# Designed miniproteins, single chains, continued (5), part 18

Each design is a single chain, and the fold is of that chain. pLDDT is the mean over its residues in the fold that is shown.

## One batch from the design tools (miniprotein)

Design m16592
Fold by ESMFold2-Fast:
Structure m16592 (fold): chain A 85 residues (1-85)
Amino acid sequence: SMENEKLVKRARDLIDEAVELLRKATEDIKAGKLSEQEAMDIGSRALDLYMTGLRILSQFGTMEEIKEQYSRFKEAYDEFLKEME
């Protein structure tokens, strides 16, 4: 349905925002522009956005989309965690 398509688009937008937050935070950490606490707060916000998007995809999306979005988020999150150490 068109309504389900809009929900899936919203889920993608949320996950896109989460990934972009992590990528920007990773670059800002590398540049010495973020404190550890600021980085942790951004990481928490990105996880919340991603989990909200996943909940929508679990109801209205496909398993293939879920796997693709998980892989994409995991790549960004792993790089973010590596730079925090």
Scores: mean pLDDT 90

Design m16593
Fold by ESMFold2-Fast:
Structure m16593 (fold): chain A 110 residues (1-110)
Amino acid sequence: SVEDLSSEEGVKLVREITEQIIAELEKMAETSKNPELWRKALEAVRELGELVIEFLENSDDPELKKKVFDILADLYTRYVMWKQSLPDEEAAIGLIREVERAKEEIEKLK
């Protein structure tokens, strides 16, 4: 359970996952017919990672941490499902939409 993670451990985990996803999206941009969409998706993921880190640094509430990680787990599950199955443009647009939704949900918890 992510409820047992310290804020420092949570921040480290979010940074590591965010950087890994950004590296994957940079590779998608290099081979894509729509590189600008993948760069937009990459920036959205970066902004989400920063928002989550800010939230974890400013809140020690284990219930709120759990809600944030549940939102991220849902997004990550969808990301894993789509990244090999959706067409290039639809995958990038879908990721941007899902990241914006996750950002809105996390902001409501502040």
Scores: mean pLDDT 77

Design m16594
Fold by ESMFold2-Fast:
Structure m16594 (fold): chain A 65 residues (1-65)
Amino acid sequence: MEEIDPEKLKETLEKAGINVVGVYSTTFIGVPKIVIVVKKGEDLDKARAIAQKLYPNAIVEVVEE
């Protein structure tokens, strides 16, 4: 099982041009869940795609601040 690294994910998103407010990891009904908070106006679909590529078995949620 791949361990979620919020700092690595945040760095990867920022290198892709996404302004990230925060990255949080939790568990939802036994499944890893990642919540990404981005600055208003950022590409939510791009952020989700990057996170899902790194953590294919996690639930990924992207929200604006």
Scores: mean pLDDT 79

Design m16595
Fold by ESMFold2-Fast:
Structure m16595 (fold): chain A 62 residues (1-62)
Amino acid sequence: MNEEAAEEIAKLYKEGYSPAEIVERLKERGFTREQIVDAALELARRGVISSETAVEIIAAAR
């Protein structure tokens, strides 16, 4: 897993950013779609975000 991507997703999610805004910010930081998808799935596995939120982030990462 890309730990930097996971930390950034968790931070932005806590700050109230939407899934689309989270993905935009991560892409601006140079993270790839694959890194964003992997990090979102891992955060859902850890219970940091819901599975529904992870699906929304994955969809927005296209």
Scores: mean pLDDT 83

Design m16596
Fold by ESMFold2-Fast:
Structure m16596 (fold): chain A 88 residues (1-88)
Amino acid sequence: SSDGSDPAVKEKLKEKMREEVKELMEKDAKEVAEKLREEAETVEDGKEFAKALAEAFEEGKAEAVFEALKAAYEGRPEEEVIEIIKAA
């Protein structure tokens, strides 16, 4: 009942996120970037994050995509971010 921050569980979640991002990058990176751009535009701060996300996806850098997603969905649980990635 304290944080539930088991390092093994946390590592597994990060690995799952990386796999989902990898699968998205195997799709048309431009299509995924456009979809993420449209979703981010629905948020007040969306334009800058959408642009960074799109550039990271188009460049094909998983680490940059991860950082951009975490920045865009700051304060949201990692599971929610994974679902957004899966939806794209």
Scores: mean pLDDT 63

Design m16597
Fold by ESMFold2-Fast:
Structure m16597 (fold): chain A 73 residues (1-73)
Amino acid sequence: SLLEKAQEIGKLWGEAIKAAREGNLEEAKRLVAEAVKLLGDMLKETSSASEEQIQAYLAKIEKRMLEILDKLK
């Protein structure tokens, strides 16, 4: 369900924050990539946006997530 995917994204982001605070940036980046993939799946199911629009949005979100994590190390 969409709720289950949203909960999993939240869990992955929380784990990414924890990994970044512990100095494990490699694991934090891996968790962000998994969260972004699930977000992409949700957007494909819930929006009429083109693949190009979804990819551009996901790239922007991933960059922002990584910038936030970089400030936590």
Scores: mean pLDDT 84

Design m16598
Fold by ESMFold2-Fast:
Structure m16598 (fold): chain A 70 residues (1-70)
Amino acid sequence: SISKLHELIGKLYSEDEEVRREAARELAEIIREKPEAVPLVKYAVDNLPDEKAKKEISEILAPVFEENKS
């Protein structure tokens, strides 16, 4: 659901690296089921204020973003 998607995006802002990584993995699963979520998730990742978190999350999500390129 869209509510779960927003919840997981919110967790990407966590100071806890394990929480961020778990949220990124769950977002990858959602994208595999609903590729239409890619633009929203990509926008959220691109706007993460912490460069370390952004790099970490981008690495986890890169395979699913590539799988969904037109």
Scores: mean pLDDT 80

Design m16599
Fold by ESMFold2-Fast:
Formats: structure tokens, C-alpha cells, sequence
Structure m16599 (fold): chain A 70 residues (1-70)
């Protein structure tokens, strides 16, 4: 699941960059967009994951979808 770790790192780096560009604050709308990108990425790698890793990824997707909906 090295691809997931790479994606998490890329999202973290992008979030840091966006936070810096916005004067140290990430708007809720921008956090929602980042969550959508991560959801799309997790969904794209689901077919390549084993059953255990798929379950973890699906839980992450659900949590992110709940965060975006709130």
C-alpha cells in the first residue's frame, strides 16, 4: 500500500503549500476540495488493493465523504 502512503504525502505537501499561499489558513471549501481529490484517488486504487487494504481504504473514503457532507 505504498501508493496510498505516497498519495497521503502528496496531499499533505499540497495542503502545506495551499496553507502558505493563503497566509497560514486553509478555508473549509479548500479542505473539502482536497478531501474530494483524496476520495477520487482512493477509489482509483481500490481495484489494485487486497481485501484487507480495500476495507481500510473504504473506511477512509466514508470518513472523508462524511467530512465533506458536514
Amino acid sequence: IEKLEEAMKEVAEEAEKLEKENGGKVPKELKNELAKILIDYLKSILPDLDEEKKAVAEKMIKKLEEEVKA
Scores: mean pLDDT 70

Design m16600
Fold by ESMFold2-Fast:
Structure m16600 (fold): chain A 70 residues (1-70)
Amino acid sequence: MEREEQIEELEEYLRELAEKRGIKISEKVARRVSERLINEMSFDEAKKFVDRVLDYIAEQAKLLNASVTL
């Protein structure tokens, strides 16, 4: 998979997972995060990282009964 394809797929995955978790994320933030992650790690590692971070944010939001916007 080409780098741009990996970034686009990760951005889509990040936005879909965030929406499923009740986290609102802007396209600009999703793109920036995806670009940084693909620069630092493999696509598979980046997806696992996104899963962990969004799960953590969602858990904290539920505990605080708050909505999250990134």
Scores: mean pLDDT 79

Design m16601
Fold by ESMFold2-Fast:
Structure m16601 (fold): chain A 76 residues (1-76)
Amino acid sequence: SPLEQIKQQAKEGLELLIAHMVSEGVPREEVLETVKRSIDLIGRHLRETHGWSPEQVEEVKEELLEFAEKKLEEVS
């Protein structure tokens, strides 16, 4: 579905962001804060450009955060 494609693209972007920041020696706490900010921007884009409901946006944000935290644990 289009929703699953958007989620997958967001996950791929977050994985690349995490890998890049970790490779540059950025502290875990700063990586996590940058990830959270990126997820907020994704949520705003989904709300403003695609007209997603607040509930759909919150669900996707939670899924993306869980994904990012797992990826950060794997590379830390």
Scores: mean pLDDT 84

Design m16602
Fold by ESMFold2-Fast:
Structure m16602 (fold): chain A 87 residues (1-87)
Amino acid sequence: MIKPLSIEEVEELTGLSRKEIREILRKVLPKSWSTKTRLGKFRKLLAIEKELGLQNLEELGKAVGLSGEQVLELEVEIGLRHIERAV
């Protein structure tokens, strides 16, 4: 079983702060989920992507119980934050 990344590893890999990550997760993932659940799913998603090199969003989503659309929305929101920093 692939071990989830630490929050520090997630911050380093995404280039985003813990606060920014939490804001993105609250926007994209179900509001009925706890902060811990959203963060846990994201940490596991990034670990699987890193270890397996999977580029198929649906397959990545299935591995952590997310839809491919939710994975796409997470990647878009991360990309938008990077664009905001470049301006």
Scores: mean pLDDT 78

Design m16603
Fold by ESMFold2-Fast:
Structure m16603 (fold): chain A 62 residues (1-62)
Amino acid sequence: MLTPEELERLKNLIKELKKKYGKEQASDFLLDIMEDLTIEYLEKVNPEAAEAVRKAREEAKQ
């Protein structure tokens, strides 16, 4: 599902988050990163679904 470039970016972000915030905080940030990557993927294959996910995230923040 992820491209090699996206996987490398994700690995680097995981390393940085663990280093700065520890494992528990890194889990929350990892979830946010995974959501961002999911939206990027959906924009390539289904732009309407990507827009719906973005709106749902915005509404969840209220």
Scores: mean pLDDT 68

Design m16604
Fold by ESMFold2-Fast:
Structure m16604 (fold): chain A 61 residues (1-61)
Amino acid sequence: SMEKEQQAIDDLVSIYLDTKAANPHLTDEQLLALLRDLLTKQEFSEEVIERALARLREALS
């Protein structure tokens, strides 16, 4: 659902920022790869995952 997609994006931003702060040795691309794996485990479609990660990249720019 749209609500589930939006919640996943909001959670993804929070997880990204917390993980980045806890793991300063990881590159942004390594962090994004970990988040991609997390979303895959939650059974989101590849299209939803790519859209979520694109929005995350925009939010971090």
Scores: mean pLDDT 77

Design m16605
Fold by ESMFold2-Fast:
Structure m16605 (fold): chain A 86 residues (1-86)
Amino acid sequence: SPEHEELAKRLLEDLKRESEQRLEEIRRLAKEDPERARRLAREYLFGLDGLIELLKRHNASQDIIDEVEELRERTREELERILEEI
């Protein structure tokens, strides 16, 4: 329904914002506590993988699954970049 599509888009925008905040936290921690930064990075990517599996299990639209998978891949690449600078 249109209401469900609007809710899904809002949740996706919230997820994107939360991902940006998490990346900033991990960038800060990478300088202060590299081991904790690596642990949080792994936990966050694991959480995104779990979300993708949940979306697939509940037959979410392919567009939403694709956007979350793209967000996950961009997040992985940025985390690898951050952690390589330690």
Scores: mean pLDDT 83

Design m16606
Fold by ESMFold2-Fast:
Structure m16606 (fold): chain A 66 residues (1-66)
Amino acid sequence: SLSEAVDEAIRRLEEKFPEGYGGVAVGMLRIMRGLNLYSVEELEELVKKIEEELSKEKPVLPNIKA
């Protein structure tokens, strides 16, 4: 399911970027997922954006939807 795919994507991000900025971003994604602050579809898009940013020399976290 999409929910399972998103949870797996977050887990893989944690494995790939466990320290510093990556660790903070993954922690934030887990909280958002647990509290249902975003739809599963919105969270999937956010995970992709964060992965792209964490792969850059100077990552910047995308805007968080309130």
Scores: mean pLDDT 73

Design m16607
Fold by ESMFold2-Fast:
Structure m16607 (fold): chain A 59 residues (1-59)
Amino acid sequence: SSANVEAGIAEGRRAAAEGDLRGAAAIYGSTLKEAQKAGDEAGARRAREELERLGLDVP
């Protein structure tokens, strides 16, 4: 759902702001998988964009 995606993005951004880039990647990856499972293509795209912006390999 969009609410779960927004919550995941917010949590990931908080982790990244605190310098926990690996934690942020894990949160965005979980958000991506949840969006894919729900058929939320827009949410999956947003989570993937955040992962790409982070510059780390997807787990």
Scores: mean pLDDT 80

Design m16608
Fold by ESMFold2-Fast:
Structure m16608 (fold): chain A 76 residues (1-76)
Amino acid sequence: MSSDELLQLAFERGSELSKKVREAAALGVSKEEVDKLLEEIERAIAETVRSRDLEAGLRRFEELDKKIEEAAEKAK
């Protein structure tokens, strides 16, 4: 995989998760938790780009996806 492809995938996945966080906020997740999740997404993107480890990056994004889903469920 090229560096450009890695960057594109990291930003695309981060964008998808950021959209999910905004949807969770609409369901009643607190602003404090929303801000924290968005910061974790930004760190995951930065670490994936820095390490060039796509597999580790995708695992971090998957963990964040689960955290966002759990936060949304708890807000019900």
Scores: mean pLDDT 81

Design m16609
Fold by ESMFold2-Fast:
Structure m16609 (fold): chain A 98 residues (1-98)
Amino acid sequence: MENIEYARKKAIEILKSLGLDEETAKKIVDEVLDIMWRALLGEISEEEARKRIFDLLKSYGIPEEVAEKIWELFRLAVDGAPLEEIDKVYEEIKKLIE
């Protein structure tokens, strides 16, 4: 439970750092989570989910390298990975956008 909320908060911070307003960042993150949930339920493949998330983030001007790390961040969160692993990906994203 906490892992998904934590990843959501960190992703919003990243998108805001890239110049997006808070409402737009929240909308993007909520759409990413919806796509991830559809993959988790078997409605779409993980490959299709990754493609949709990349296309979404690219449409908002997010660099592909950052989009790849955002995908990794949410994948770890939905898989129930420890917060330490999620933080490691967040730190890598921060280095990419500094």
Scores: mean pLDDT 83

Design m16610
Fold by ESMFold2-Fast:
Structure m16610 (fold): chain A 56 residues (1-56)
Amino acid sequence: AEREALKAAIMAELEATAGVTADRVRITGVELDAEGRPVALTEPGPAAGAGARALA
């Protein structure tokens, strides 16, 4: 539950602060870095290298 809320907060922060959306970046998990900061584990989204598929 807490991890799900943290993941949602990170997604909202990325969208609001950096304009990153789920179609460009997939968040596959959340971990703490060496400084204890939450870090989203990300992979290239479907738009990265396959943008034409999401045009419609």
Scores: mean pLDDT 58

Design m16611
Fold by ESMFold2-Fast:
Structure m16611 (fold): chain A 107 residues (1-107)
Amino acid sequence: MVEKLKELGKKYNVEVSPTLEDDPRLQALTIIDLLRALIERLDPENKEELLEKLDEAEAALRRGNYDEALQLLLEVLDRLKKEHPEESETLETLKELAQEALERLKA
C-alpha cells in the first residue's frame, strides 16, 4: 500500500515523507495531496467544488473526525471516477488506501 503512494507521488510530483509507512495520518494527508494534484491535471468542470471538499476532508482529519474525512474523500473519488473513467484504476487505488489509512486512525 505505502509503495503505491510513493509511486503516485513520483507520477504527480507530490512530496512523500520518509516517515509515511509509520504514520496513517500522514498517509491520509498524502492521499489528499495526490487528489489535489490529479484534479489540477484533469481540470474537471467541478474543480472548485472538488478542491473545497478536499479542504473540508483535511480539516475533518485534523479535528480527528475520521468518518467525516473518509466520507468527503469518497465523494471526491466517486465524482472523479464518473467524469474520468480512464483514471478509474488510480482512483480505486486511492480509495482503498484512504479507507485503510482512516480505519487505522480509528483504532
Scores: mean pLDDT 81

Design m16612
Fold by ESMFold2-Fast:
Structure m16612 (fold): chain A 85 residues (1-85)
Amino acid sequence: MKLVFTVKKEGLPEVTVEVDASATTREAIEKILKALGLPEELIENLLEYLEKQYGVDLNAPVIETAEKVKKALESVGFEVKVEEV
């Protein structure tokens, strides 16, 4: 089972990334943010923000956290669509 994330933010290209449902939430978010062209420092800062402010469990399988990840990214200005394949 896989998850497909389609993510857009103003000033950045729209990206679509596919991740295994059993991949860690950290791996999924890093893949999305790297695809968007964000620098590593900003990726790490955003990951810490999502974990501490929104309670996103970065070590959990992304299938368990996908809806929370979507809402957390939307709260910082991203448009996010998640589909199960």
Scores: mean pLDDT 83

Design m16613
Fold by ESMFold2-Fast:
Structure m16613 (fold): chain A 64 residues (1-64)
Amino acid sequence: SERSRTLHRIRDELIRKAKEEGAEAARKLGEEYAKKYEPTDPELARRIRRTAEAIADAYPPTPP
């Protein structure tokens, strides 16, 4: 679905952000995306937030 494709793209961006700038930067980017989609697709926004949390748990909070 389009939602799945959008989530996959955002997930890849969040992983890249976490690798380059740390988990906190990825969490912030995830929240920005979630807020962007929340008015039109609250379920996508919820999935983005959960994905950002999972990524944050896997990477250091600050850049290496």
Scores: mean pLDDT 81

Design m16614
Fold by ESMFold2-Fast:
Structure m16614 (fold): chain A 83 residues (1-83)
Amino acid sequence: AKVEEKKERLTAIKGVGPVLAEKLAPSVSDSFLDDLEHLNKYGEFKEDSHYASFDQLKAELLKIPGVGEKTANNIINSIKANK
């Protein structure tokens, strides 16, 4: 199922555990997830991304039901630590 595929992809992102991935999967678009995977893998934002900075990424994460400021900051800091 599409949700299970998104959940597996989200779990591969630093700072996203299985429980958080399950909460995020139904709320994130394929393009948002593609942009997040690119950032997680390469440490850089795509020119046509849904977000062009960590501040914009935090704002987009906070729009997701069940994602608070601590969770958004943990994801961002985990991605930053990959560099």
Scores: mean pLDDT 75

Design m16615
Fold by ESMFold2-Fast:
Structure m16615 (fold): chain A 74 residues (1-74)
Amino acid sequence: ALSMEERAEVLTEIMKLAIENKDKPLEELLEEIKKFLEENGLTDRFEQVEKVVRELLENPEYLALVEKLLQKEE
């Protein structure tokens, strides 16, 4: 099981991948996320992650907020 900190780090990387690939077809974005989850042993979480990513991309306010939060990490 992932710790709370590890879970937050994984979620942050997923959101970063979604933002970096937002101009790509949704299918390509989901394949990148699936690959990331497979590399981290989290393939069973893909369906839950897909729902979160779809909601993020379909909500411009959430997408803008996440993009600004990730820009502060640079």
Scores: mean pLDDT 71

Design m16616
Fold by ESMFold2-Fast:
Structure m16616 (fold): chain A 61 residues (1-61)
Amino acid sequence: SSSATVTVTIDTPFGTQVYTVDLRSESVARDVERRRDQITNTDITRLAVSGDISRLEVHDA
């Protein structure tokens, strides 16, 4: 199975940032896609710590 990629825009203390997230699990990717407009930096951190993220790219919006 191929990795699933989701792009989310998050407001952080350092400004608005765009996160491009490659996820290992399709079910996790589906949840992130569904909550795209509600995803926080804490959610991204939790996914990274849990090993659900295979690749993370961050850019200023």
Scores: mean pLDDT 77

Design m16617
Fold by ESMFold2-Fast:
Structure m16617 (fold): chain A 115 residues (1-115)
Amino acid sequence: SAVEEEFKKNFEKFTNSTDKKERLEAFKYLLTLADIDGDKVLTLEELTYLISKMTGKPLEDVEELAQAILEEVDKDGDGVIDKEELKDLLKSFGIDATDEEVEEVWNSMKARTVK
């Protein structure tokens, strides 16, 4: 499908591109697939879903990997990633994002308006 082809293209851009801007745009697209609850906080569940889609493996098979990645960037150990930890996550992938670029990525994860 078109969505599956766009996913593969964006995953390849994120992993293989030498251009930081292209990698950030690809990452923003990939995050839209992980933002299950829309609260602008990347949870273990959302990260597990993203890795599952990236690898084609079942959620249960990638949860340990997702937990390990979250623990590497989660400064307070609550299993939740905030904006500062998002910057650290991008850096772990070799992307030295500015505060403005992190803001753009964060803002792509739309919070649900509740009440």
Scores: mean pLDDT 65

Design m16618
Fold by ESMFold2-Fast:
Structure m16618 (fold): chain A 68 residues (1-68)
Amino acid sequence: SEEELRKRKELEEQINKDAESQAQAIGERMRAEGMSQELVDKGARAMYLAKLAEARTGKPVALSLAEG
């Protein structure tokens, strides 16, 4: 169905955008804590990958750094 195709596309786009937003947010936070840009970059990437993995498995996952 064309509707199903569109839904899948939107889902992937949403996942990508959400992962990127989360990665940027955590990166900003780490930098504010005085972390090196290298560490910020690594942390942001780790968050992005974790978010993608959650979306693939379809299960809820707690984000330690993002949880308050």
Scores: mean pLDDT 74

Design m16619
Fold by ESMFold2-Fast:
Structure m16619 (fold): chain A 63 residues (1-63)
Amino acid sequence: SGAEEAKRLLEESGASEEQAEAGVRALIDAGLSPEEAKRAVERGVREGRPDGAVARALIEAGA
């Protein structure tokens, strides 16, 4: 559920479907739940530039 919402949010922010899916999967692989991945993506998008949203979310969640 949260993973689908996170993917949609990244796409709405200008990421391609491929980029959005890869970003969400990377967050889950880093140990986040789908709900945590959604929250990390929301923070990344809120701070940011659409192009950097996936990278920002990954750094926030994985660092």
Scores: mean pLDDT 70

Design m16620
Fold by ESMFold2-Fast:
Structure m16620 (fold): chain A 59 residues (1-59)
Amino acid sequence: MMEQQRREALARGALAGKRLGPELFAQVARGIRDPSIADEVAAQALELADRLEAEERAR
């Protein structure tokens, strides 16, 4: 439940990151600072990166 919320927020943020730029990076960096969720955030980052690449190729 709680993890799903953060995952969805990060996914949307990453997708909009192209337009937001440095602002989004600051938000993600703050989230990664928490060791309690670091493991999960790392996995999400990898998935988001892969999704971003697919979106760029689709363009």
Scores: mean pLDDT 55

Design m16621
Fold by ESMFold2-Fast:
Structure m16621 (fold): chain A 88 residues (1-88)
Amino acid sequence: SDAETVRRVLERVTEALKSEDPFEREVALSLAAMTVSIAKLHAKRNPEEAEDVLSAAVEGLREMVEAAPDNEELRELLREVEEELKRV
């Protein structure tokens, strides 16, 4: 399913966020933002899958926030996706 694809991508990004290399963490953050943007666009184009896809994105972002709790960008991405999910 498309939701499963989003979940798998975000799981891989979460592992990269645990890296000791600051550059790898920066790349992982950029990939998280890009994945969220694509998930939102896909949800808008596929209303029947929107709830499942956005729910998977929220779940993945919550895990990322737990892995990097001081990262304000991840918290902002989570808030944006949660708001989008409320509108479905």
Scores: mean pLDDT 84

Design m16622
Fold by ESMFold2-Fast:
Structure m16622 (fold): chain A 62 residues (1-62)
Amino acid sequence: APAPVVETKVEIKKLADGSTETTITQRVKQGNVVTETKTTIRMDADGKILSVKTETTVHHHH
C-alpha cells in the first residue's frame, strides 16, 4: 500500500464583533481513499472558545 499523504490548511477569519473563526482542514490520502477532516473553532474577542465543530468526509477514487 502507498504511504499516506497528509495536507493541512488553516484559515483564520476575523468577524465584525471581534470574534475569530479558525478553520483547519486536514486531508489524508492513502491509496484510493481520501479522508478530509474539517475543524471549525470560534473564539470570542477575549480568546474564549465559543464552539468547536468537526466534520469528517471520506472520498473514494473511482
Scores: mean pLDDT 80

Design m16623
Fold by ESMFold2-Fast:
Structure m16623 (fold): chain A 73 residues (1-73)
Amino acid sequence: NKKQILEDLLALPEGGPLPSSLLAGLDLPVVTRRGEGPEVRALAAELRKLGYKDIPLDGRLDAAFRAALRKNL
């Protein structure tokens, strides 16, 4: 359920690592790092394809990313 995945992402601490289970739910690579970099950018691109607007593509899981997710939930 994509809505549940987004709610789980909003619960993560700023700058924390992305859980591999959430990335797998979006058909993304299981290997994760801190809440920055190409994994976050790939996640943002997939969310945009699913119709979520204004998701930043800067590769950061920060306040702007969370604000865009809430706007589209």
Scores: mean pLDDT 61

Design m16624
Fold by ESMFold2-Fast:
Structure m16624 (fold): chain A 96 residues (1-96)
Amino acid sequence: SDEIKKLKELEKKYREQAEKTFSEIEKRVNDLIKQGKYEEALILVDTWIALVEIEIVVLSKDDSPENKIRLKHYQELLARLEKLKAEIQKKIDSVK
């Protein structure tokens, strides 16, 4: 059906947007880590975590199928950012 097709296209679009956003953040974080700028890398990830958490709150106000798809991808992005933060913290701890 046209509705199912539209939802599949939105799923792909928001998945690709989340993957692109994460890849760009991860690249910037890795560049900062290579420069020994661990504190700056941590601030960058914390800033993105805060922005994603705000988007999750906003999207949670609407129960539409599109917002449910967006919410899922933002929640998955948040989990990946939290994991990236843990890896940065581990590197900071290793250079003490």
Scores: mean pLDDT 86

Design m16625
Fold by ESMFold2-Fast:
Structure m16625 (fold): chain A 98 residues (1-98)
Amino acid sequence: KKEEILEKMRKISEEIDRLNAEYQRLVAEAEKTGDPELYRQAAEVARRIADLYDEKAKLAEEAGFSPENVAAIRALSDGYRATAEELEQKAEEVEKKK
């Protein structure tokens, strides 16, 4: 049971790492080009990462991780959700400037 949960958490972490690499590329390209669509794509990836961290937090709680560790994972989810909102605002700002 616990071993299965840890394996699911590992797979989620691998997916987060792949999405985070994509997120970083999109943000860098958006900053370089000023393309509002790239900021919106980065926001979408950030929301996907937030969803995966929320899922990981649930699994960590089921696996008996400390409340502190579970809260830290949930904080990462909340951080990526906030980042997605900021990127959407940046996309609107850049679009108005053009």
Scores: mean pLDDT 88

Design m16626
Fold by ESMFold2-Fast:
Structure m16626 (fold): chain A 74 residues (1-74)
Amino acid sequence: SSKERQEKILKEFEERAKKIVEEVPSASPSQFAAYVIIFVGDYLDALSELKDPEIRKKLEEFAKKVEEEIIKLS
């Protein structure tokens, strides 16, 4: 993929992850588990598509921050 396409994929991942973080505080235990599964799936999909080292590093750093935030809310 072009670098521009990879930046778009990263942005779409960030937008989806942000929505999950916004929903998590109001989630039931079952909904929380579903959000974690969705987040992990989205992350793995993004990792498979993002091959540029700088964009991949941004993905990994963003995902780590989201994971830390979700853990604080659990």
Scores: mean pLDDT 85

Design m16627
Fold by ESMFold2-Fast:
Structure m16627 (fold): chain A 91 residues (1-91)
Amino acid sequence: SEELREEAVRLFREFLEKAKELGIPDEVIGAAAAYIMIESGASEYAERIYEAVKAGNYEEALKLFEEALKTLSDEEVKKAIELLKQLLESL
């Protein structure tokens, strides 16, 4: 659903913002973003999202994440949301 995908994008943005504020290196944040893509079923986006975050291109990373979500089922989007919530709780 569109609402489910908007929730995932909001959580991904919050994750990127909080991780950056905590001084976590962009390469590490990018690796975490790539793992979310692999675990949720959008592995074809993992490398592109990793490179975008590593370069500090958070806007591009968000656009790639939105594009990836369009390829995922609602169950796979829920998996991405669960992983993002776990990462946010670990920060």
Scores: mean pLDDT 89

